Designed miniproteins, single chains. Designs and how they scored, part 16

Each design is a single chain, and the fold is of that chain. pLDDT is the mean over its residues in the fold that is shown.

## One batch from the design tools (miniprotein)

Design m529
Fold by ESMFold2-Fast:
Structure m529 (fold): chain A 90 residues (1-90)
Amino acid sequence: SKEELIEEARKLAEETLKKVEEIINDESLSPQEKREKMLELEEEWKKEIDKIYEKAKTSEEKKELKEIVDEWLEKFDEMYLAVLKEVDAA
């Protein structure tokens, strides 16, 4: 159903952003290692969200999925920019 599809996408978004936050807060990782792990998570996110998007049949489902994707990218970009500033400072 539409509700199940959107719930799956929101859960994926929440879980992947939590993993990004864990990477950023990992004091054992260098800024460069954090950057590399974040890019790996972005590729995993893109692969998994594309599978969910392929299940969308209606314009309404696609619109809601796009909003989830746009919100995820905005949050990811903000965190990624912070890590890049640490790489440049090192």
Scores: mean pLDDT 87

Design m530
Fold by ESMFold2-Fast:
Structure m530 (fold): chain A 74 residues (1-74)
Amino acid sequence: MSLERRLEEIKRRLEGDETGMISEIAKLLAEAGASDEEIRELAERLGLDPEEVLRATRVARAGIAQGEEQRARR
């Protein structure tokens, strides 16, 4: 799967920079529309903290949603 290949490439390139890796992965997952469950599973598979990746992805998703609608809603 192309998404999984990209995630592995990011992990390989940013080996030793966990914070940068989490940020890049979170952005990619948000753009791909990954679910919270998919994010957790992928983070665990990559050896990252699922909670940190999820938090970063939620921030990225909020940014995408705000771009489509000027007002935030429930």
Scores: mean pLDDT 72

Design m531
Fold by ESMFold2-Fast:
Structure m531 (fold): chain A 99 residues (1-99)
Amino acid sequence: MIPEAAREIVREYLRHLGVPEERAEEAAERAAREAEEIVKKLKDDPKKAVEEITRVVLRAVYEAAPGAALEELERAIAEADSESEHLDLVREFVEEQRA
């Protein structure tokens, strides 16, 4: 479930950003593989697993389309009305890439 969700999120996000299908599939497959390892390693810490998987998804999208990914993530942060801890992770990631 979670590795499949990570694959679909990365794939759809990169497709939305105009990344070629082949590159989007490769990034999505890598994210799904890393998510599977995280779930296995952190089975007793679901909150930490979700945080690490979120970082994997963000990194996969950024590596495939750095400029477009940062602009879209900044837009998502602006639209999100202070919605959650997930937003804090996205904000930290964007800040790290900008530094």
Scores: mean pLDDT 75

Design m532
Fold by ESMFold2-Fast:
Structure m532 (fold): chain A 102 residues (1-102)
Amino acid sequence: ADALIDLVNQNSLDDVIAQLQAQLRAQNAALRAAADAAIAADPSRARDAVTRYTAEALRLIAENELKVAAAKALVAGKITEEEAKEIIRNEDYLTAAKLARE
């Protein structure tokens, strides 16, 4: 949460969103490479590797959407830095979704 607050305070909203999207792409590429390596090492684990990769990729996408919504709300002055930290810490997707629509 602190890293997101620092990012928002030091950068424009567009730069924050671009950095969060770049981080998601890098993390997803690393997860994909790890899954491909695991399958290559032991093809019998392919289903487990794909299941784990899919679950982790979906979690990263959800976390990224949460951070983007919190950053937008923080820049708009709709929430405090502490409220933004709580939304991220508690994975409060419902509050983040409401903020993204307003």
Scores: mean pLDDT 80

Design m533
Fold by ESMFold2-Fast:
Structure m533 (fold): chain A 79 residues (1-79)
Amino acid sequence: MKVLVIGSSTPIPFLVDVLREQGYEIIYVPTNATPEEIAEIIKKEKPDLILTTGSLVDKVKEALKLAGYEGKIKVIVGG
C-alpha cells in the first residue's frame, strides 16, 4: 500500500515512521509542487492514502480533482 506525503510539519514525521514500519511505501512530494504535478503523481502511483498539512489541503484537493480521484482517496490532515 502507498502513502503520498505532502508536508513536513509535526506530527507528519511521526506518522510517516509508523506507516513505514507497517509496510507502507512512502512517496514524498515537494511542498512547492503544483496541483498539476501532484495530479500526475496520483495517476502514476495510485496512492491508498494522502498525508498533508492544513496549509496544503486545498492544493491536494485541487490535484485530486485534476487526477479524477476526488472522493476516491482518503486525505489525512496532520499539523
Scores: mean pLDDT 81

Design m534
Fold by ESMFold2-Fast:
Structure m534 (fold): chain A 93 residues (1-93)
Amino acid sequence: DFVVPSEEEAKALNEIVTEALRRLSKIDVDPAKSVAAVLLAIGTFLETGSVREALDALVQALEDIAKQSKNPEVAKKVREVAEWVRKRADELA
């Protein structure tokens, strides 16, 4: 069963995930991994009704992508996106 999300929280999530994807598109990251991370965040939001939990899930997925990266510069840039998402999440709380 889905928790019906608030329109305001859904809009905030959409703006943050769209900008995160835009930033990730400029990094040499597998697009499938970026999309999977965003889908995990959306799924978390639909299950919990919480934008905070959705964004925490996105941050964790991005940290996992960075940890799996063989390129230190790619890992660094992905972590910068994760920190940007974390900062946006903190501003919503």
Scores: mean pLDDT 83

Design m535
Fold by ESMFold2-Fast:
Structure m535 (fold): chain A 96 residues (1-96)
Amino acid sequence: SEKEKEEIKKRLIELAQEAVDLFAEATGNPELAEKIRKTLIEEIEKMSPLDAARLLRDFIEALLEYAKSIGADPETIARLQELAEEVKRLEEELKK
């Protein structure tokens, strides 16, 4: 339903916000994180829910690989993995 799609898109925006916060922590660059936040949220708002889920999944997966490469805190890596799994579940729901 349209209501379910709106609820999913709201959840994707919440997940995007958290992913950007984790990006700021992993990189130590809050200024770059704020630029990414603005661009990512604006793009998600313009996209269909399915395209938004795909964009966010790609962003989180790229960030997860980066976090692993720099030896980020295990808690940060675990939370990024949880976010990636939640976005994948939402993407599958949007395909139905």
Scores: mean pLDDT 87

Design m536
Fold by ESMFold2-Fast:
Structure m536 (fold): chain A 60 residues (1-60)
Amino acid sequence: SEQQQAQRFFDHDGDGTLSQAEIDGLERASGIDLGLKPGDKLTPELLRKLVDVIRHLRSL
C-alpha cells in the first residue's frame, strides 16, 4: 500500500521513527517545512501526510 511504501522510503532503520537525515531529505524533495522532528513516530496521520507529499512529487 502507499503507507507501506512511504514507511519503507522514510524509515530505513525499520524502527518506525524519523531520523534527521530522512527529515532533511523530505524537506529538500518537497521544498516545504513539514514540521517534523527526529524521533517522531510514523503514525497513521504522519504517513498520510507523507503519502500526500509523495503523490504531489510524483505528479510533477
Scores: mean pLDDT 66

Design m537
Fold by ESMFold2-Fast:
Structure m537 (fold): chain A 61 residues (1-61)
Amino acid sequence: NVQLAEQHEQQGEQFRQQGNFQLAGQHYVQAGWHYRKAGDEKKADELLQRAHEDFLRSAGA
């Protein structure tokens, strides 16, 4: 569960660096969901916040 969360977090970071904020946000949502299932609420909240920010960037805001 944590391994899948870390994999999605890494993918989100890669897409963010490429300027693909829509895909970055999608991967951060997946990472947050997996961290929450693993009991890491703090990490889940951080990644869901990043997803929200990246979705706003992908919308041009």
Scores: mean pLDDT 83

Design m538
Fold by ESMFold2-Fast:
Structure m538 (fold): chain A 92 residues (1-92)
Amino acid sequence: ATALKNGASTTLKAGEKANTDTGISIEVKEGEVKVTNKGDYVELEAGDSAAKVVVSSNSTKKEITLAPKEKVYVFPTITGIGVSKTAPKGIY
């Protein structure tokens, strides 16, 4: 699959993977997740059902569980992967 560029989005189902051009890898383990690369961070949005996602950046992996229609924001840090329920850098 082609790397997801800044501003691009894709919808991943269980078993599917995407990579961003910023070096973040997203694998959906359960459910369906819309992935949007915002450059400095990645937006993950669950569909109508709960989802489980594994996010990898550099040597770090983090498992995230999303409630139905929940959005979380994922960003790389020097020590690993940050996750927030509020968008970093000026999206509400």
Scores: mean pLDDT 77

Design m539
Fold by ESMFold2-Fast:
Structure m539 (fold): chain A 65 residues (1-65)
Amino acid sequence: MIEAETAAAMIMIAASVLGAKAEVKEEDGKLIVTVSETTPENNELLEKIAKKAQELVPELEFKLV
């Protein structure tokens, strides 16, 4: 129902608001969102957001650096 690109954009916006860096890459039919320059507290929030997005868009992958 939700487009993968929209889900990735939402995660990127959340990361930006939290002062982190985010990149999106398409690989083998999957969208991979990588977030860096974040804090442990923000990591927990970002992982919760990503998990919710993945429930709707299984092709979305989330990576934390």
Scores: mean pLDDT 77

Design m540
Fold by ESMFold2-Fast:
Structure m540 (fold): chain A 74 residues (1-74)
Amino acid sequence: MPSAEELRAEAARIAEEIRRLAEELPPDQKAHVLRGVENFEATLAATTDLAAQALLLALMRRSLEEVREEVRRL
């Protein structure tokens, strides 16, 4: 099982990748995506349960894939 520290490190990596991909999006979509990343980071910072952190990380990974698809369709 990954540690809480490993999960937070992975989440930070995913958040940064989403931010980089968001630079390719139109301004309105970029703003929406960046707000989503901020919400994920705030929720993760408030979360102490390892299972809940893992579920949040899975949601972040799904968000990253959705942003990748949006960029690919441009």
Scores: mean pLDDT 83

Design m541
Fold by ESMFold2-Fast:
Structure m541 (fold): chain A 68 residues (1-68)
Amino acid sequence: VPDSEIRKALSTVRSPDSGGVITLGQVRYLIRNYKPEDITVDDVKDITGVLHSGISGPIVVEAIRKAM
């Protein structure tokens, strides 16, 4: 999957004031090591660190799946 599609999918995630940062490298790691059906909110948290509670974990997972 091209990096442009990953960026596009991540643009759907709303960032709160304190923001959670997920990098393209971390998203590429998830895509390379996980199948779309195997990616969970906990997997995202484990790789990116503590996801800010103001950002919906399910929305981030769906954005990553859409990029795959």
Scores: mean pLDDT 56

Design m542
Fold by ESMFold2-Fast:
Structure m542 (fold): chain A 70 residues (1-70)
Amino acid sequence: GPLSREELERRLARLRAQRVDLQAQLDALQAQVDASNGKDKQTVLQYIATSLRLIGTEFEIELLERRLAE
């Protein structure tokens, strides 16, 4: 069956915490990319990967927020 409201709220809380952590990681990686003028290819790849993870997390949050608003 579908997740209970309480289970959806717990999942949303975890995703919001993950979003905060991913944003902090992205900010740190952005500073590293800027410091190297994009010359550190490994850091650039980590930045791209972290950006994609953040986008995915934000999308899941929006889906759960819409479901909880019903």
Scores: mean pLDDT 87

Design m543
Fold by ESMFold2-Fast:
Structure m543 (fold): chain A 100 residues (1-100)
Amino acid sequence: QSQQLLNLGLQYLNSGDYQTAIRYFQQSLSLDPNNYQSWLNLGQAYYNLGRYSLSIGYYQRSIQLDPNNYQSYRNLGQSYDALGNTQLSDFYYQLSDQLR
């Protein structure tokens, strides 16, 4: 159920319809708030909208739920890089690489 909504959200994310993607990821989370992939993809949708600080918060939530989720660390690095924080960007890129 939650996974079906996540997959539908990913379809809209890939088509560039970030608003519809966000809606489905939020609905996935309303059914399963422990779905780290929905938090990860919600962050990715906001990153694509240029909302970097908001995306960081969602990636951090994804990591809290699955600390071995190297993709969320990679995405944190990209978000900090976009904000000009090279120290945190490098830190999270290295951490992501270690968790592969």
Scores: mean pLDDT 88

Design m544
Fold by ESMFold2-Fast:
Structure m544 (fold): chain A 99 residues (1-99)
Amino acid sequence: AQQAFQELQAAVKALEAKVKAGTLTAEDAAALLEAVEAALSQLPSMSKEEQKQVLELASRALSILIDNRDVLSPEQQERLDRLGDRVMEAVKKLNEEEL
């Protein structure tokens, strides 16, 4: 859905600003993880082009959290790892559908 993509885009932008300012919190990470989860749940309702945009943005979001893993709680680190796996599987499936 358009709304889930917009929410994910806003969350990534907010996260990048906080990382640059050195003010990133576990609560900020939780909000981004929730936005990624919501966007991934909407993938089946999206066009292939929209799915590519969402997966690219989700990958960028998760990469930022990986680089800042020390800010995350153990539970959030586990969620991050699971979401990374989900994004990789979704990318693989999308690429197989283009072949």
Scores: mean pLDDT 81

Design m545
Fold by ESMFold2-Fast:
Order: sequence, then structure tokens, then C-alpha cells
Structure m545 (fold): chain A 89 residues (1-89)
Amino acid sequence: SIAELQKQIDALLKEIKSLAKPEDHPLIDKLEELLKELLASTDPLEIGILEGMMLMIIGVLKQITENPELKKKLDELQKLLVQLVELLM
């Protein structure tokens, strides 16, 4: 369900932020902001744009981190985000 995926994504974002360097927190905060916007949207086009923006930020975070645990959690976040968007559209 959407509510279960949202709960999993929220928990995972909290874990990601705890593993990330303080300088990378603004990018994670932006992911949290975009997720909130995505969940509030009823426009499929807007949802697609927001998903694209979130996937770009996840990609950047995966490139700049040397922490393999953080990379794994970012991969999990990407998979859950795609599943969430499929349920919203």
C-alpha cells in the first residue's frame, strides 16, 4: 500500500541522513521536501517530474559517498520510490 511504502521510505531517509556526512544533509533534506510534494500531487506529469528530480539527487548522493552501507540504502530508496510512483500513477 501507499501508506506502507511511505512509512518505509520515511524510515530509510532517516537512516540515510544518519549515515551521510553533515555537508550532504541539504541534499537529503531536499529529497524529504520533494517526497512531501510528490505525495501531495494529483497530477501525473508533476509526479513524473518530481520522481525525476529525486532520482537525480539519489544518483548524485551515490556518486559522492564512499560509504557502501549508504550506497546500499540509496539503492533501496530508489527501488521504493519507483514502486511508490507506480502506485500513484
Scores: mean pLDDT 89

Design m546
Fold by ESMFold2-Fast:
Structure m546 (fold): chain A 70 residues (1-70)
Amino acid sequence: SREEAVELAREVIDKALEIMKKYPKYQKEVTKIFAEVLRALDELTPEEALSVLREAQEKLDYIDKKIKEE
């Protein structure tokens, strides 16, 4: 749904900005993910955008895990 896409987008965007702000080492990777999210929200249907947002969330969670394990 559109409401689910908006809620997930907020979580993904907030997490991306947090990582970019605190961890310059991952800024390029996170910027790429952030750009993909913004493109999906602009160009795709809510259902298609949800798929991209879930993929972005998984990528950000993986980066966060790498940060915590180093």
Scores: mean pLDDT 81

Design m547
Fold by ESMFold2-Fast:
Structure m547 (fold): chain A 81 residues (1-81)
Amino acid sequence: SAEEEELLERLEQLLEDLDRLEELLAERPLPPAERERLIAQLRGQLEQLDELLKEAKTEEVKEKIEELKERIERLIARLEA
């Protein structure tokens, strides 16, 4: 459906945004306060993705959501180190 296609495009954009964020963090680590705020925002995104995963109807959307969740979880772990 058009809605599923739009959702896939949004998920792909979020994955690209994560790539850019991870590159920036590798070059210049955030101060502790900004890092904690980013972790909180990323955890909020994981909760939203869990809800989207329950509603997802196609394997393509499910795969993209799971990929995005895994990458966000890895980024949180990296930021908490």
Scores: mean pLDDT 82

Design m548
Fold by ESMFold2-Fast:
Structure m548 (fold): chain A 58 residues (1-58)
Amino acid sequence: SINNIRDQIRQSMIQNSPMPATDDQINIRTDVIMYQQGINRDSADDRIRAIVDAIRRS
């Protein structure tokens, strides 16, 4: 779900930053990733999950 994607992005940002991520930062991060992959926010939560997972592994 989109909430699960937001949680994963938030955790990734927290691990890379000493400060907690805001919902705005998570949304911006998600939108940037989706835009770069040619994905819109409404239609591709599963693919966003895969992208977040790939980022965490890389």
Scores: mean pLDDT 58

Design m549
Fold by ESMFold2-Fast:
Structure m549 (fold): chain A 82 residues (1-82)
Amino acid sequence: MKTREELIKERLELLEKMSKEEIIEWLMNTLDLSREEAEKIIKYFSTKEELAELLALLDATPEAKADIRKKLLELLKSLEKE
């Protein structure tokens, strides 16, 4: 079984090899997000490392995918206030 650190490393390596458009499509497919929501997430996460940690959490706890998605959408709404 993969550890959290191993999942973070794998996600970071994938993100470093991907273009912005590829990352958007991957977020849409992984989190069932709209394109606009995926673009906002990429803008919010200032580093690929922060984004990799989030995606590794999804890999480690797939049953929490819906909860993580909901929290991300709430975060995006809070960012609209700033």
Scores: mean pLDDT 72

Design m550
Fold by ESMFold2-Fast:
Structure m550 (fold): chain A 93 residues (1-93)
Amino acid sequence: SRAVELGEKAEELYEKYKEEGDEELKKKALDLAAEAYALYAEEVVEAGKVKLSEEEAEELLKKLDELEEELGLSEEAKKYFEKIKEIIRRAKE
């Protein structure tokens, strides 16, 4: 899966960031992680493997908003986070 490949690359870059302190590696890792999560969420919802209650969806959306503020996401990563939020809203019954 492309989502898995992007996620593994994001983890690799984030590990390097932790070792080297290079903020560019952090940005690349977060951008790839956001893209990977968006693709994974789309695949799982399209496969009908996830249905969310209203409460579960609201909790996930709140956690994503908190992560956006904590991580200082790039505009590219924010775009993928918005896509994840749209997928979460679609996963509700």
Scores: mean pLDDT 78

Design m551
Fold by ESMFold2-Fast:
Structure m551 (fold): chain A 90 residues (1-90)
Amino acid sequence: SPVLTPGQQKQLDIVLETLERALSRLPELTPEQKEAILQKVKDYMLSSPENLFDLVAAIVRGDPSFLVKAGIPEEVARRLVEEMRRILRE
């Protein structure tokens, strides 16, 4: 597994915390679906350090395609990216 720098680990923590907060704003998802999404994103980001930078950039731009590559359905990915962008602006 790639070893993350302290700065990369901090970015990962912020992304995952933001994702968890965004998931809490989607009441139509079951707790099991929310946990599955969180695990898929964690696994994808840990598979390669460049995935973390690409995900952060995609969220800032409002681009759901990176979450789709992580295995999240496109409609859910679009809503998650929008909610994550709102959280980052708060």
Scores: mean pLDDT 80

Design m552
Fold by ESMFold2-Fast:
Structure m552 (fold): chain A 96 residues (1-96)
Amino acid sequence: MEKWPERLEVESNSDEKFDLADTIARLHSLNKEEADRILQEYARQGLVPEETEVEVRLTDKETGQTITFRFTIPASISEAEKVAQEIIRKALEQFS
């Protein structure tokens, strides 16, 4: 049920509440693709940020080591998921 590897404890500013596209989809009963399109249109009009800064703190449960990553992602659920995967990859590389 956890999207993150069991070994990692994750704290993130990019949770479901921070994802504007997911919030819009919930409010309008739209799927994620339609929410992304609406969010991009709002960003084009200057109504929402075009990019969101994401900070993720990862703790290795085995060693207690903590590392923090910062990324900028466009207003898109799909891009948020790509950034999350890249953060996991880099964390596991550094904890190795």
Scores: mean pLDDT 59

Design m553
Fold by ESMFold2-Fast:
Formats: structure tokens, sequence, C-alpha cells
Structure m553 (fold): chain A 91 residues (1-91)
């Protein structure tokens, strides 16, 4: 199955006030939870979508890929669709 992840844009993080680092920490936490769930359910694909920023989706994608690699899960393909990224996983 596919795990779908929604992430907020960097603009949303900035206009929302808080710590500038909180938005990055939230993205890292989201990536960690996504990777953990993908491992748990044996997902074949992770879909990452951003509510406006392609760059935000790419940042989360890079963190997810790194965590998948650390977990011994190989990424077979990455496909970009505007503000959405599909990460295909090897079994």
Amino acid sequence: GTITVEVYTSDDDLSSFFLGGESKAAREELAEKTTKEAKKVGASRIRISSSGSKETALEVTEIVIKKLEEAGIKVSKITHYGNTVDIDLEK
C-alpha cells in the first residue's frame, strides 16, 4: 500500500509564528513518523504532498529517504509531481 503524508509550506510556518527551528523540527518529526509507519505496514510507496511549496515537499522527502536508508529500506524510484513526491520502496 501507499502511505500519504501532507506537509505545510514554509510560508505557513513563517506566518504562523513560533521558533524558526520548530518548522524544521516538525518536518523531521513528520518524516520520522512516516518512515516508522511505512516499516510497520510494509508500504511499497510513500507519497509526500505539500500545501503549496515543492521545496518543502523535497525537504521532507530527503529526510524520509535518509531515515529509510538508516532503517535498511532501499528506495527504488522517486517521482516528482509539482508539490507532490512519490517514493517507491524495494521489498
Scores: mean pLDDT 67

Design m554
Fold by ESMFold2-Fast:
Structure m554 (fold): chain A 85 residues (1-85)
Amino acid sequence: VQKALDLFSQAIDDIAPWVSRMSPEQRAAFAKAASALVKAISDGDTEKALSYADELAEILRKGGAPQEKVDEFLGRLYDAIRLAG
């Protein structure tokens, strides 16, 4: 679990510049989905974790991140989920 959470933290750090430019409402939605993803990973709920990862990627895309960064972010989240399972 710790190694998966470390990879998740690295993924969040990489996209921090785009999250910081989001509206307060978008940042709140992102934080809520990120918290839910961490809980799903800790609970071993792979299906929910994948769903929340997709939700985070969509929020990031709507927040103005380039497609390349969204794809990199989603890939890192999927790797974290795989390490946890």
Scores: mean pLDDT 82

Design m555
Fold by ESMFold2-Fast:
Structure m555 (fold): chain A 60 residues (1-60)
Amino acid sequence: SKIDELINIAKELFDRRLAAEAAAGRLTPEQVAARRSHFDKQLEVFKKGLEELEKRRAAA
């Protein structure tokens, strides 16, 4: 639950940042799509890592 909240906040902040960079002309639509795809993959790995860490800490 808390992990899902953190993931949602991270996605919202990242999307706002990408929108600002695109509006400033620093990123093309293709670059925005590539960065979003990369970030989604990183969040999936991060979420799995946090879930494993919580299991380990709850047992210790």
Scores: mean pLDDT 81

Design m556
Fold by ESMFold2-Fast:
Structure m556 (fold): chain A 96 residues (1-96)
Amino acid sequence: SKAREAFEEAARRLEELARLAREVYHADQSVVDAFSRPARLAREVAENPDLEKAREALRLVGRLLEIGKRVLPPEIVRRLEEVRRLLEEGLRAIEE
């Protein structure tokens, strides 16, 4: 489904961002977790659509972007904005 594809892609992108945080930026576990937690939720929603989990994933990414705009590298912020768009598209597809 369109929702499944959007959440699968969002999960893959968030998993890659968590890997970059860990392996390239050598970030603290709290920063890695900030990417990994919404990735896990997006993965779960892709497997079994759940409106509450979908909204939570979007909320977590939104919070990360709010903080991240001043702290994270611009390229990471851009990638997070793409992830937010995918999560919004997926959520709309579930709600329809």
Scores: mean pLDDT 87

Design m557
Fold by ESMFold2-Fast:
Structure m557 (fold): chain A 61 residues (1-61)
Amino acid sequence: FNKKKMKCSEVLKNEKDILFTAKSLKLYLDAFGGVPFEKLVKAFIKDCTDEDIEILQKAMN
């Protein structure tokens, strides 16, 4: 398991990476219950803007 915090520009590089990252974040969100999505994203991914967070959130839907 990779403990390295990912850079947002790397995870948003293409649709496949966005979907993979969003799926992983959704899994953690379901496991942690009640953690705000923004806090979860910032815990695992650095340098994300609010727009980047919205892209990931929409990819989870």
Scores: mean pLDDT 74

Design m558
Fold by ESMFold2-Fast:
Order: sequence, then C-alpha cells, then structure tokens
Structure m558 (fold): chain A 87 residues (1-87)
Amino acid sequence: MITLEDVEELVKRVKEDIEKGYYTRALQTAALLILFGYKVLGEVAKPYIDFALKVINAGLSYKATEEDIEKLKKFIEDVEKYIKEQR
C-alpha cells in the first residue's frame, strides 16, 4: 500500500532525475506514482492519468518531449502543494 511518506520519497526522486536530465526515468516513476498513488493523491492525480497511461504504454524507449517535461514539472508542483496541505 502506497503511503503519503512513499509519495514524498518518490516526488524527491523524480525531482532529482529531472535536475540530472534523466527524463525517461523521471516520467516512468511519475507515471507509476500517478496510477498507483491515486488513492493517496486523490483529485491531484486525476488530470494526469491519461498522461501516465501514455508514458507506461510507450515504455522505457519513449523519448520525452518538451511538452512531457513541462507536464511532469506541473504534476510535481501540484503534488508538492497537496502534500503541504495534508500537513
């Protein structure tokens, strides 16, 4: 079962991967967080479900576009805001 603490750790890993330019790994981790973390994230994850399904279906060979990176960054911002509001 994914907990709020697990979400915080995964968000940290996604942010570190973005900063290092590991966009494919960041996208895959975020997609798993969106699809399996939705019970913790609730409405925050809902707008990103179709994006997460697209990323997972494309697999590890998927090359991130600038649009994908911007959407990933927006998702992380929305999740961090949500986590802060739960504390």
Scores: mean pLDDT 79

Design m559
Fold by ESMFold2-Fast:
Structure m559 (fold): chain A 60 residues (1-60)
Amino acid sequence: VSAKDVEEAANLIVNDPTLRKLFSISSNANAESDPRLFTLAAMVVATGGLDTLEKIKKEI
């Protein structure tokens, strides 16, 4: 997993209110200030890539 992929996943989670709610990210958090968000993004990318976020979003 590359740092760029993790940053892209973290930004997708932060910018999408549905994904923020799913991962219990607070409404005032941002990708740069929340290390837990980067850990979550890294795990998502490692398990299935960015497509995993799209699949999760479709199941809601």
Scores: mean pLDDT 65

Design m560
Fold by ESMFold2-Fast:
Structure m560 (fold): chain A 87 residues (1-87)
Amino acid sequence: MLPSKEEVEEIMNKIREAIENNDKGTAFELLVQLMEKLKEAKVPEEKLKEIQERAGKLMDAILDPKASLEEILKELEELEKTVLEVS
């Protein structure tokens, strides 16, 4: 069963809050939790790969000291859109 739109939105909102609070550890833990839920839900491999690539870009942006908050949040929005397409 695919994760519900509400579950995805809740996790995404928590990731956004962690990013805004510069809590990189919590943001990474929530991204791992999201990926585990998607794997358990048997999301198609091509879509799962796309989501994993988006999550990786978000993680890289969070770790980049030159990335603005706006740029990091844009990567989060792209990830959210990709995940919601399968929910």
Scores: mean pLDDT 77

Design m561
Fold by ESMFold2-Fast:
Structure m561 (fold): chain A 86 residues (1-86)
Amino acid sequence: MSPLQQRVDRLETTYQALKDWFKAIRSQLSEDQQKELDELLKGLEEAIKKAREAVEKGDLAAAREYLSKAVDLSTQINRKLLDAFR
């Protein structure tokens, strides 16, 4: 299995963990915070799907760009979920 495929699989695991965390705390968040996190999670899911498609097609440049975007989005989501408990 390619290193890029392994990165996509790890991001899918991270996405599920962030989605489950958001679901668990959703009722404690404002509607604006819920909307922002919904949009970020949707963006992360799309970036992961595009990264997977790029890896499967052998488009390494596109795969790296979508993986980078997915990492940035996962970092933003993680930070916002952590800030909800401060």
Scores: mean pLDDT 86

Design m562
Fold by ESMFold2-Fast:
Structure m562 (fold): chain A 82 residues (1-82)
Amino acid sequence: SPLLERDLRVERERIEELREEAEKEKASERIKEEIERAEELLREAEEALAAGKLKEAMRHLIHAAASAVLAEMLLWVERKEA
């Protein structure tokens, strides 16, 4: 699926940018753990897509995006605390 391949690339770039920002800001271990989870889920999505498992790839992508959103929100909260 060309659309799913594009969505995976966009999410990978987003997670990479989030990782860089978290490292720059010395984010808490909790945020780093959520980013690591997003990275792992994205890898599972990419592997599922390569295997032709479109529904599984979509499920993993949704979970990766959810973990990335949570990490972004937690980073925003930590920025507000100090």
Scores: mean pLDDT 88

Design m563
Fold by ESMFold2-Fast:
Structure m563 (fold): chain A 99 residues (1-99)
Amino acid sequence: MERAKKAKEAAEKLGEKEREEELAKLALEDPKEAMKELLRLYLKKLGLPDDVIDEVIAAFSEPDDEKRIAVAEKMAEAVAKTNPELAKKIKEEIEKAKK
């Protein structure tokens, strides 16, 4: 019974690229809305709480760099407990954006 479940989980993880491709097609019609949907799916998969996801999506639509950086820092802190490597990458991108 373990093998069948592992095969389905592996297929789902490999199928993430196909799901990204479907969302990329939507990005051609409405790139801003499609990117919000894609971002929401990735953040949910990372285990972020809905409140933090909503803040990140709102900041993505906001043309305020200071607010975007603050939300990105909050996201890195939330992810650090579940995925510390991703949290480090987010902090590195924030540092690059500040320079």
Scores: mean pLDDT 62

